# Ledger of designs, part 96: designed miniproteins, single chains

Each design is a single chain, and the fold is of that chain. pLDDT is the mean over its residues in the fold that is shown.

## One batch from the design tools (miniprotein)

Design m3356
Fold by ESMFold2-Fast:
Formats: C-alpha cells, sequence, structure tokens
Structure m3356 (fold): chain A 95 residues (1-95)
C-alpha cells in the first residue's frame, strides 16, 4: 500500500510526463495535500483521481478528457499498488 508521500511522488511524476510546469504541478499537489488532510479515509485511487480532477479544473478541461484522466488515474493507482518503483520508473521514462 502506498504512503501519502508515494501518492504525491507518483502524481508529481505523472503530471511532469504530461509536460506540466513545476508551478502548475505544485498547485495540484498543494490541493491534493489539502484533500488528504480533509479526507484521511480516502483510498490512494481516490486521491489520484482527485489529483486529476484538480488538474482538469485548473486547465478547464471538458467532460470527455476528465473521464479519460480519471480512468488513467485509476489504472495508475492499481499499477503503483502492484509495483510502485516500476510504475514510477515507467512514468519517468515518458517525461
Amino acid sequence: MMSDQQVLDLLRTYLRSLGLSDEVIDQVLSQVKQYIAQNPSASNKQRLIQGMDIYSDLQNLGGGVRGYLRNLASGLADAAEEDFDATLAELRSLA
């Protein structure tokens, strides 16, 4: 099971692979940290999906793209729970 820090590291690496600036990434991570603090019972999958929703809101993305990003976040959570280091390495190779 991923720690809170591993969830944040995974999300940071994934957002970098999408070509986002460190400023935008830090805004998303700040809001995800707030979400985790307010929702301590939320699963790592829910936390990653929330990160994609925050990103989608900041970029004003349409519903189809939001749904796609939620599905990617769900799959990313499942992959990272299976093998965190391998998942993180794959994302770093895309950036």
Scores: mean pLDDT 81

Design m3357
Fold by ESMFold2-Fast:
Structure m3357 (fold): chain A 66 residues (1-66)
Amino acid sequence: EELKKIAAELTPEDLVKNVPGVTEEQARAILEHFEKTGGVTIEDLTAVPGVTLEQALDILGFLVSK
């Protein structure tokens, strides 16, 4: 629920700017996942093509900080 709200306010550009190493393609896939499920696990994030465990942790840290 909370992540779904954050995803609705974020653009792919916001993730690219604030999370090191995330590409625009990965950012779109992540935001689409949040929109569909309302949440995400580290495993879900690393299932996105090209997203590493380190990037998944950085993404979650960024979302918690917002």
Scores: mean pLDDT 71

Design m3358
Fold by ESMFold2-Fast:
Structure m3358 (fold): chain A 67 residues (1-67)
Amino acid sequence: ARVTVTANPAYAGEVVRVLTSHGGRLQSIDGNVLTFEVPDEGLAGLEEAMEAATGGKGGTFTISPLI
């Protein structure tokens, strides 16, 4: 799946850490917008882990399935 994150700069390191720990591979960076490819298995608990790590302040993210 493709995960696009508009990251809060104060929490960018935590955002990258959580995505990487879930198998995420960084694809691109455009300012505060990070795009990762995450295996579908890695999506399980990703939102919960992000909330736990950042208190909901990590930024906004959109998950798109790989078609």
Scores: mean pLDDT 76

Design m3359
Fold by ESMFold2-Fast:
Structure m3359 (fold): chain A 95 residues (1-95)
Amino acid sequence: SIEELIEKVKDVPDWSQLTEEEKLARAVALVKEGYFSEAIDLVLSLEKPAVEIPGIKPEMTKKEILAKDFEYVARKAGVPDEAIKPLKEAILKRK
């Protein structure tokens, strides 16, 4: 489950050692702890989508796909929409 994955990765000091799924779970853990900037940076570090997401279109950019990946997993992990929406916008605006 996503909660078990978050528990596994929450204490890993070097996120570069994590898989894409584990990095995304770590980003959600950071959001729950209030570390929003670090969570955004971690999501943008993903080389590929961590999970298969409904609603991905062929014309979407990598950044748009990563933003949807984060939104999908964060909702499953119980993060409220009020927190997800501004973080998704911040991901899309990062250079």
Scores: mean pLDDT 74

Design m3360
Fold by ESMFold2-Fast:
Structure m3360 (fold): chain A 70 residues (1-70)
Amino acid sequence: VQHGKALCLQCHSVQQAAVGPALAGVRERLGADASDETLEQYVLTTLSPEIAAALSKDDRADLAAYLRTL
């Protein structure tokens, strides 16, 4: 969870746009019952190809876990 949060916050903020868009409301947009697979796909489709390619399977799972806390 903390690792996923750190990865997201390098490019995003929860409340404001930074290098990437604000993360507030992501869970509501995807649905409160969205699966971890849905959240991982969201991460892969919204990241730049360079960053997406650098992420391991575990990094993607950590990002999905962090998104569930929002």
Scores: mean pLDDT 57

Design m3361
Fold by ESMFold2-Fast:
Structure m3361 (fold): chain A 78 residues (1-78)
Amino acid sequence: MEKAREEAIKLLDKGVEYAKQGDRQKAAEYFRKAAEVLEQSGLTHAANAARLAAVMVEKGEISGEDAAKAVRTILDAE
């Protein structure tokens, strides 16, 4: 579980880096990769949050930092 959480967090951080560079498409791809890691580990709520974050970042509705923070909050509660 902890290793999957750590891997997902690293993927979220890469998504934030791409979002800061203005690459929303690449940011969304990394948020989706984080969702896959979380889903495979049974962290379904965090995985769903990461998928929603990917859509919102891709559309420019939220920053990568806000998206990652939301996913981490759900992950910590799970």
Scores: mean pLDDT 84

Design m3362
Fold by ESMFold2-Fast:
Structure m3362 (fold): chain A 85 residues (1-85)
Amino acid sequence: SMLEEARKEAEERLEETAREAREVILTQGPSAGFARAMELAGEAVRELRERLSEEEAQELSKWLYERMGEAVTEAISEANALRAA
C-alpha cells in the first residue's frame, strides 16, 4: 500500500536525519541539532501529505515526529556522555 511504502521511506529518512542531527549536536550543540531534525522531519511530512490520504498522513506524521524526538533525545544523551568522558 502507499502507506507501507511511505513508512519505509520515512524510516530511511529517519535514519538519515538521526545521523545528521547527531553530527550537528556534537559540533554545534543540542539546540541546533533539534532544529535541524525538526526541519528535516517537516520537509518529509510535507512531501508525504501530498501522496497520502489525510488519515494516513496524520498517522505517519505522528509516528515520524515521535521517532525523531526519540532519536534527538538519544543523540543528546550520547553527546553528554562524550563531554563527561
Scores: mean pLDDT 78

Design m3363
Fold by ESMFold2-Fast:
Structure m3363 (fold): chain A 74 residues (1-74)
Amino acid sequence: GEAESARDYALKGANSKDPKEASEYGLLGAIFAGGSQTEEERKAAAQAGADIRKQHPDNPGGVGAGSSAAGGGE
């Protein structure tokens, strides 16, 4: 779903070492989160972002959402 797309883009942003790519994927993640068809999907996307932040507490959030968009990570 759209929440999964937002999560996938956020993870790609976190894995990117290039600041341009990290920002682009962060923006894509935010767009999918904001563009969710239903409020439930929007909430799911926000939850996915929170879950990603919990997995990467040492990495600061990227551009857009509070999800981790910093380079690297496992």
Scores: mean pLDDT 56

Design m3364
Fold by ESMFold2-Fast:
Structure m3364 (fold): chain A 96 residues (1-96)
Amino acid sequence: SAAERRALLEEGAAAAIGTLKGMTDQTIKEGKELAKTKGPEEGIKKVKEGKEQIDKATQEALQGLAGDPAAAARVEATGKESLEELDKVEKELKEK
């Protein structure tokens, strides 16, 4: 049914959001650790690599969610928020 298909897409969106948040948290953690141990340039490089991976993961998730625009919008919003958070971390590392 349409309701069952929607439920599966909503579950997929929730999983994608969880993955994006996990990738963001891990990138921030690793970027900050590298900045402390190897210097700010290595931390910034890790954050930039994480931004590229999150953008790619967001776009791939959106392709699977074409049948649920509301679920797709939530994943897109999460990806955008993740990239904005990583931009802030990159700026913080540049100020060190």
Scores: mean pLDDT 89

Design m3365
Fold by ESMFold2-Fast:
Structure m3365 (fold): chain A 66 residues (1-66)
Amino acid sequence: MRRLVGLVEAEKGQTVTLKVPAPPGTLVELRNERGEVVGTAVTDDNGVVTFKDLPESGVYTAYVVE
């Protein structure tokens, strides 16, 4: 199951760091406006995920994969 946890506007080449309300070790998908997965990361011990060097400017949605 996927749960929406964030919506962020970002620029090409930007690094995005998100605090996610999920336990450590949770898979998070970052999707562009077309619904394509542009990155995946796993939450650290603080519930934080980092997506580096975003491919395009626009609005991204973050989903926890549960």
Scores: mean pLDDT 81

Design m3366
Fold by ESMFold2-Fast:
Structure m3366 (fold): chain A 60 residues (1-60)
Amino acid sequence: SQSLLKAAVEIQKAAEKNGAKDAYLHVDDNGNVRIIVEAPTKEQEKKTLEEGEKIVKKIQ
């Protein structure tokens, strides 16, 4: 969907802003959308996850 694509772009921008190596959306077996983040530090990972979760809530 267009909303999912826009969310993926926003999450990538959040990752870049917070210094994460990667951030992407994963859809589980029940169709729930979750965010996965890889970052050099736990602080950067947490910040990217918080911003990404807000983006995901907007498309659920």
Scores: mean pLDDT 80

Design m3367
Fold by ESMFold2-Fast:
Structure m3367 (fold): chain A 82 residues (1-82)
Amino acid sequence: KELEEALKYVEEAIEALKAGDTQKAIDYAAKAVQLVIESGDEELAKKIEELYQKAVEALRAGDTTKALEYLKQAKELIKEKI
């Protein structure tokens, strides 16, 4: 349940970022991180938190393309666990 909800939020973050809504993308990605933590998969949570941090840093630097790459990587990692 939590990983399925996390996957949905990562997908919403990707769509928000493609639409140019950087803050909404960050907010959805943060919700996905919280759900992965709640899933109890500590290894997955660590990887997703690292990708989230890298995506936020890329967005602060104005690198939307790199941020999208990190969000897509997070999506694939979560999808593999469902």
Scores: mean pLDDT 86

Design m3368
Fold by ESMFold2-Fast:
Structure m3368 (fold): chain A 83 residues (1-83)
Amino acid sequence: MEELGLSKEEVEKIKKNIDYIAGTLNIGDKDDTPLGAAPRPSLEAKKKIYDEALKNKVVISREEALKMKTIKDLIDYIKKKAE
């Protein structure tokens, strides 16, 4: 938390947002896996999304996430939204 310059409240907000999105989209293990194709969210994929969201201090809506086709698209969107 201190390493990223984020407050505890900001970390909790981002974590809750990513947990909700990962659970809703059933994210698979590979960056090119279509969202919704996996029976359960991958912990590795969720961690990648979580790290990018924390790094960029970004929260995304469910509606924004549902427009993404792959994990890579979602991560790229988070990076672009922070710019």
Scores: mean pLDDT 65

Design m3369
Fold by ESMFold2-Fast:
Structure m3369 (fold): chain A 80 residues (1-80)
Amino acid sequence: AEEALARAAELIETGEKKAQEYIKKDPVVGLGKGYLTLGGAYHGAAEILRQANVDPELADRLEKLGQELTELGKKLIEEA
């Protein structure tokens, strides 16, 4: 259970690092790409928790946040 939570947290942390790299390389479009990357990490983290059957409520919250970040990232790229 704790191992699945640790894997989910690691995936989010990796996504945050990749998002920062996008912003550093392209500060105009990189923010949108960063949000898309982070949204994917949240969706992946939710799937890890669901597959391990750990904290379904947290998994649902992470999935919703991932969807919101993905939509925001797409909008930022389209409006750039």
Scores: mean pLDDT 81

Design m3370
Fold by ESMFold2-Fast:
Structure m3370 (fold): chain A 71 residues (1-71)
Amino acid sequence: SQSDLEAELAKLEQELKEVEAKIKELEAQIEANKDGDPKDLLELEVELGVLEIHKTVLKFEIEVLQRKLAE
C-alpha cells in the first residue's frame, strides 16, 4: 500500500541521515590523523569507502520508492 511505501521511505531517509553523519565523523578523523600512522589512515579510508557505497545504495533505494509513490 501507499502507507507501507511511505513508512519504508521514512525509514530509509533516517538511515541515510545516520550514514551521512558517520561519513562526516570519519572525514574529520582522517583530517585530524593525516600526518599520523599510514596504516591507521588506510583503515579509516576503507571505512569511509564502505559508508560511501552504503550511502549510494540508500539514495538509489529512496529514488526507486519516490518514483513508485509519484506514479
Scores: mean pLDDT 88

Design m3371
Fold by ESMFold2-Fast:
Structure m3371 (fold): chain A 70 residues (1-70)
Amino acid sequence: ATAPPATGVEPARRALETAEKLKESNPDVAKANYVAAKALAQGKNGPNYVVTEEEAEKAREETLKLIAEA
C-alpha cells in the first residue's frame, strides 16, 4: 500500500477538521491548527509561533482554496 504523505491536501484536511472541533473548546489550539493546515497543504511544516485571530482566519480561507484547487 502507498504510505500517506506527511504533507499535502489530506493531512491539511485532517488539521482543518481538528481546528473545527477545537474552535469552541480550545480556540488557541484551533488557530494553530488552521495555520498548520495551510502549511501542510503547501507542503510545509506548521508554525512554531503564537497565531493571531486574523492569521488563523486567513489560513483557514487559504487552506480551503488550496484543497479545492487540488
Scores: mean pLDDT 71

Design m3372
Fold by ESMFold2-Fast:
Structure m3372 (fold): chain A 92 residues (1-92)
Amino acid sequence: MKRLEELVEELIRKVEEKSLSKEEFLELAREIARLLGLDEEAVLEAIERALEEGYSMELVLQIFIAVAALQVEGYSEEKIKAGIEKALKAEK
């Protein structure tokens, strides 16, 4: 999935450069979710909630990339969601 890899690489680059706005992150995440066949609204709500709870964009991005990788390997949405919740609890 070349387009997916390009979007993930762009997100990582922008985070490293500290040039990524919240709006840009949400736009790129929406496109990645669409390419993966995920519920775009659910993904965006999860990202916005994590940011509202005070998690860094870098942490939220790392979790999102891990979710995207797991989805490509055929893991269920329920398992992915459980993994995200455990990771967020471990960081707080």
Scores: mean pLDDT 68

Design m3373
Fold by ESMFold2-Fast:
Structure m3373 (fold): chain A 100 residues (1-100)
Amino acid sequence: SAEAEEAARALEGAARAAEAGAEKGTATGATAAAIAVIGARFLVERAALPEEAREAGLRAAERALEAILEGIKAGTEEAISKGLREAARLAREGAEAVRA
C-alpha cells in the first residue's frame, strides 16, 4: 500500500541518517538520526498495515532508538558510531518488515 511504502521509505531515511552520523560519531549526528527514527515510528504507527507488519516496524524503530541512546550514554565517538550502525541495520530490517 502507499502508506506501507511511505513508512518503509521513512525507516530507510532514518537508516541513511544513522549511517551518515556513524562516520563521525558526533552527538549532533546521533540527534539527527534519533529524530529521523522517531518520525519513521510515527508513520508506521499511523499507517494502515497488517498488525504483524506494524508491530515489526514499531519494534525495529524502538530498538534503533535504544541503540542510538546507548551510544550517547557511553559518551565516546566510537560508541556513538557503533550505536548508529546498529540503528541503521535495525531501521532497514524494519523497512523490509513493513513492505512484507
Scores: mean pLDDT 90

Design m3374
Fold by ESMFold2-Fast:
Structure m3374 (fold): chain A 90 residues (1-90)
Amino acid sequence: DSQIQQLLRQLGISDAGIAYMNQNIQAWNDAIIDTAQQMSQDIANQMQQAIQNNDTQTYNNLVIQILQQEIAQVQADAAAQAARMAAIAA
């Protein structure tokens, strides 16, 4: 498994979902760039430049960075939700 596939699983994407993304690589690339644009125009621009330059290493590193930031946000949200549920259950 690639580091990207491992990060996708941490985000709750199933192995079947990852396989589906592999069948739709262009749509996946478009989606990840859209996510990057919401975080930073500079990151999105760097990803576009990496694609134009056929710089797979830089592109993959940027994808990994975006996914790691997304995981951190999801984990923070999950912790906040767990705290709220515990308060309701008490």
Scores: mean pLDDT 76

Design m3375
Fold by ESMFold2-Fast:
Structure m3375 (fold): chain A 55 residues (1-55)
Amino acid sequence: SMKKQKEIELLEKAKKIAQEIVDRLDANPRTPPELRERYRRVLDFLEEQIEKLKK
């Protein structure tokens, strides 16, 4: 449905932004590991939501 496609599009945008944040955190050796893990979990969550909507 159109609504489902719009939700996927929004989640893909959110995933791209989260990936950019993770990349910047990974590039900074002073970033606490706990903060890196938190944002990686956000990426995993977004991917899971996208996969659920594709079913």
Scores: mean pLDDT 83

Design m3376
Fold by ESMFold2-Fast:
Structure m3376 (fold): chain A 72 residues (1-72)
Amino acid sequence: MEIERLKKEFEELVEELKKMGLTPEEQRAVENIEKNVKEHEDDAFELEIAVGMLRIILGVQEAIKRNEERRK
């Protein structure tokens, strides 16, 4: 149950990042995180770390976007 919830959150965050328009470098970072999740998909702790990493990346991207819009 917990693992399934973390997987759902992970997929949701990946989808949100894709909607923001990932650069090739950001795409590679997300792909590396996805590979790590596939290697450790039975480990709830590794899934929590992966979800946390994506949340941080999304938060930073949202902050950058808001700052750029304000500058325009």
Scores: mean pLDDT 75

Design m3377
Fold by ESMFold2-Fast:
Structure m3377 (fold): chain A 83 residues (1-83)
Amino acid sequence: FNVPKEEREKLLKEIDEALSLMTPPVVVRDPETGEDVIRGGGRAGEALEGVLASEVMERFGTTDKDEAVDLAAKELGIDKLLK
């Protein structure tokens, strides 16, 4: 809820690095739930990015990584800082 400026900058760098190094999303089916999960290249946010990206892409009907990132940033409430 309350994030200092330094932590926000660190999170933005981690997100930016993950997004810059990401290849197109890879869809992997979770055998436990039977749902499709999108995996990214970021370590810290890999699980979160996979779940969030899948939900965002399905909800807004986009398959483009850049669009999914833009929408995910809005969902995370950091769209103003990311841009």
Scores: mean pLDDT 53

Design m3378
Fold by ESMFold2-Fast:
Structure m3378 (fold): chain A 73 residues (1-73)
Amino acid sequence: MLKHVTDSLARSFRRQGLEDIAELAERLSETEDPEEKRRLIEEILELMRRAGVPEGTIAGVRLSLQQAIEAEE
């Protein structure tokens, strides 16, 4: 689940020129440590906010990533 969500996000971010966010999404899919996963999610969401992504979209991404992580735990 997590790899599917993060791969989809990485492709979307690359198409938009948000390479740094795409790289973090790929790193999240490869991370096994729960604390590191949580930190990477926070970094992704913060970079999205700095890039001007609407808060509603950020909330949706947060929910999707959180659900994907919970499904793998």
Scores: mean pLDDT 77

Design m3379
Fold by ESMFold2-Fast:
Structure m3379 (fold): chain A 88 residues (1-88)
Amino acid sequence: SSIAELLEEMIAELERLLATNPDPTLQAFYERLIELAREALKDPSEESLLALFERMLELLEEEHIKKYGDDSQIKATREQIRAEIRAA
């Protein structure tokens, strides 16, 4: 898959999470992540995609730990995405 396709899929998934998540704090974070992903989509590269995903997951992990104290799912997702980008 192209990096542009991956970014578009990520934006679509974030928009779905934004629409379905009732937590206004997480909604604000999803809006910020969508903005960052759209910026990356203007000049998509493996390096920019990896940096974007690391930053996005760091922000989500911080907010999740603050609210729930359990980051295991986000950590696993971060490592999976990193592996997929490196395999592309």
Scores: mean pLDDT 71

Design m3380
Fold by ESMFold2-Fast:
Structure m3380 (fold): chain A 55 residues (1-55)
Amino acid sequence: ATAVVPLPSGTYFLLDEKGNVLDLVEAKKGETIETPKKGKYFLANQTETVEVEAK
């Protein structure tokens, strides 16, 4: 499954719905990141956290 990155390009933690860290991802704004399954995830760094929907 994939989710579109709404945040500025950078390095983010990929978190599941429960807040478990799944991966550290290099994200580019407007591109997609890979997720294990469809559903709700979070992208987080020290300054920002955003909810993303994986399809």
Scores: mean pLDDT 83

Design m3381
Fold by ESMFold2-Fast:
Structure m3381 (fold): chain A 117 residues (1-117)
Amino acid sequence: VERFITGEIRRLSDTVLEVIIDTGLSEEEARRAAEILRAALPAIIARFPQLASISDFEVSIGEGGKLVVTLTAAEPNPESLLLAARILGSAATVALLREGLSPEELVERLEEVFAPD
């Protein structure tokens, strides 16, 4: 079965971005991916210093198996917000596409994409 991956970044305000990842997966699969992503967030933040400008992260599930990541910064910083959105959007996509993925494996996969070696 062919699957189409759709990623969207929405600017809700000067300090808030929303990353939406839609793979056509079930809500149950998205819920598992969200749990893995939430568990991995502290390790992702520790590994990617560029996320330090983000004051809050929220991971939720949208309709049709979408993962929604909301990023809040204390001050407007469009470049840091976009970079954080790209890192977390990739994390959400990996978590959605891979069954049985652990939080540690998610961090390792992100390192291969953004910090190879």
Scores: mean pLDDT 72

Design m3382
Fold by ESMFold2-Fast:
Structure m3382 (fold): chain A 96 residues (1-96)
Amino acid sequence: AEEEEAIQLLKSRGFSEELARFLVDFVLLLRGSSPLFADLPEDASLVEMSLRLAEAIQRAPSLEELLRQLYPWLSEEERKLAVGEEILKLIEEALK
């Protein structure tokens, strides 16, 4: 399955299986609304989008900057609520 391929790829980049699964689900939610994917073709695979998100996480200097990239139209507080506490904790651990 495309989802399982994306999960295995994220795991190969050092993400935990739990975080990888959440990030793939998160990509599906972000697909039509986040500017992070605006330059990708409409037929971009879940694997390609998951790689883009993983690279954004790995290159982000802070959690706040990552959230700004994902939801630039929201306030800092609203960005944290949009992601949710569980995913925020997993991303914060990945950024350490």
Scores: mean pLDDT 75

Design m3383
Fold by ESMFold2-Fast:
Structure m3383 (fold): chain A 80 residues (1-80)
Amino acid sequence: KEKLVKQMKLTLEITRRRLALADQQSPEARRKVVEQARITIEHLKKILEKTELDPETKAFMEKGIEDLQAEVDRLEARLA
């Protein structure tokens, strides 16, 4: 389970970096990054539901997912 937590944290970091770079990319590339980020967020939520974590790690993951969702929502608004 330690390996799973490490992978989840890495996925959060990679997704956050991709979203940060999306602001500097073409509209087409930005839409693709946003779509992939939404899929990643759903995947992380499902893993979090099935995995028993210590309270601190769970809170960290929940906050990370919320932050990613907020960034996706902001980027989607800018694509309209």
Scores: mean pLDDT 80

Design m3384
Fold by ESMFold2-Fast:
Structure m3384 (fold): chain A 100 residues (1-100)
Amino acid sequence: SSKREEAKKLFEEAMKEILKIVKEYASEETYERLEKEAKRILEEVRNTDATIEEIKQKFDEFATLAYLLVAEDADEETTKKAAEEIEKVSKKTNEKLEEL
């Protein structure tokens, strides 16, 4: 499905944007941990018959994990800044996925 391929592209781009945010605000160790998880999820999505709804759910779970990892690593002010940027990426991506 062309819509499913578009959803996979949107998912990959959004995960890359969240990884950039985490790299800016969190430690290298936290970034590497999230990057390994991102690679695993992306490989699963690329190699499976995942539906758009399943892709959306996996993305929301990834965004939540990114927030939680930053919150464990960074101070409250830094976590708030990261959370605001992650939320902007999440809202934009979910809106685009819902239009497919």
Scores: mean pLDDT 86

Design m3385
Fold by ESMFold2-Fast:
Structure m3385 (fold): chain A 98 residues (1-98)
Amino acid sequence: AIKTEVVVRVTLPEIEEKELQEILNEIAKRLADKGYVVQARVVGKNTIEIGTRTREDALEAAKIVKELMQEKGYKIEKIEFFDAATGEPDKEVEEALK
């Protein structure tokens, strides 16, 4: 059986590449400090993806992203959740953030 992963895609405003990488590293560090294992990558000019093993891990990743962006004074343009096995949006994770 294939285990389902959840991908968190975050679209940020236009940010310098070095600062975007520092943001990604800080997100990964904060998650690791809480015991979560994630795969975080820069996917585009202002887009990062965080691969997580569970919906719970995805929710924690999204919370960390929101907290960090608020601390830095950046607006988040979009946060999306995808089921890695199907490529479809994971609406249950989105609803749990409300």
Scores: mean pLDDT 77

Design m3386
Fold by ESMFold2-Fast:
Structure m3386 (fold): chain A 73 residues (1-73)
Amino acid sequence: SMNKQMAQRLIVDAGFAAAMGDVDRAVELADLAMKLLSDNPEVVEHLRKGIEAARAGDVLAAIEHFNKALEAM
């Protein structure tokens, strides 16, 4: 679906933002993806954990969780 394709792009871009140290942008993009995928609890849980890791400054953990979200789609 169009929403799934948009969410995939948002999650990829959130990972790049996290890698660049742009925590606010990573959280914004991941939150938008969660809203598009609200009916998929497994993906939402991985995105939530990615946001928590990004806020904690754990870039590697944030990227790992965002990748798990993509794998669960």
Scores: mean pLDDT 89

Design m3387
Fold by ESMFold2-Fast:
Structure m3387 (fold): chain A 61 residues (1-61)
Amino acid sequence: SPQEELRKKVEEIIKKAVAGELSFEEAVEKVGELLRSHGIEVPEETLRLAVELEIQLELKK
């Protein structure tokens, strides 16, 4: 589904950030662009908090 493909692309960005392949700022920008391409508008502060949370959850796996 489009939602599952979107989620997988977000997870790939988060995994690259955790691996040190992307900075936090690059991860926030890429997730924001991805969401906007799907018609999802998120305030910058909310987006930063969501990306930080996803990174922390990935690090605990």
Scores: mean pLDDT 84

Design m3388
Fold by ESMFold2-Fast:
Structure m3388 (fold): chain A 76 residues (1-76)
Amino acid sequence: MERLREAAERLREAAERGDVEAALKAAMEVLRAAPKEERLRLIGLLLAMVGHMNVGDEEGALETALEMAEFALEVA
């Protein structure tokens, strides 16, 4: 679970500093490191984050990134 924790911490840090591009990169790392059982939930959160980015809602993208990081840290 160390890789998942590290990826989730990077995601939280990127989201906290408002770096949407770094948050997206870290979110993909979280998804890759996650156990199979958690992947569907994480895929949903990643898609929500990308949806916010596509409409220019950076605040919504960052809030979704933080939710994804919190979930990943709980399961790590």
Scores: mean pLDDT 84

Design m3389
Fold by ESMFold2-Fast:
Structure m3389 (fold): chain A 90 residues (1-90)
Amino acid sequence: KKEEVEKLTNEVIEAINKLAQVRIDQARGRLTPEEAAAREAQYRKEIMEAVKKLVDVTEDDPELLTEAFSKIQKAGDEAVRRVEAARAAA
């Protein structure tokens, strides 16, 4: 169970980082609007699917879910900062 929670947490973080990279590449002119939109949709879907599984496997252990969300929030904050830096530099 803890190994499954860690795997799903890492899947969410990985998808968040991929989504951030799409936005960074878009800001730098490396992706067309169509390419960026398609990749964003795919990675948002991956985030949603991994989060749903994470919630399901932690139904009886809210503390594991809380710890996982803390890690996800930190990764999200770091991703936002990277995207903002790239947009400011563009």
Scores: mean pLDDT 83

Design m3390
Fold by ESMFold2-Fast:
Structure m3390 (fold): chain A 88 residues (1-88)
Amino acid sequence: STAARREELERELEELEEELLKDPNNEEVKRKMAALLRELAALEPDPTRRQQLLLAADLLETGDEAAALREAAAILAERGVAHSPLPA
């Protein structure tokens, strides 16, 4: 049942992505996509992919570019990505 639900959510997400490509400012589509991404995250056993899904949902819902960038930076730091390397 969990696998079937994942496939349903992934299909719905693909359909909404196509709608968003037609109107990138469609707030209703963005909210629906964010909800689907959070449902997928709840079903996702891999913590890295789960974090990616949650970040994508936040980016779509908040519309706050600065807040979205800060969340992305925090997730990248947890993955060990350096933003400012020290001089050699």
Scores: mean pLDDT 67

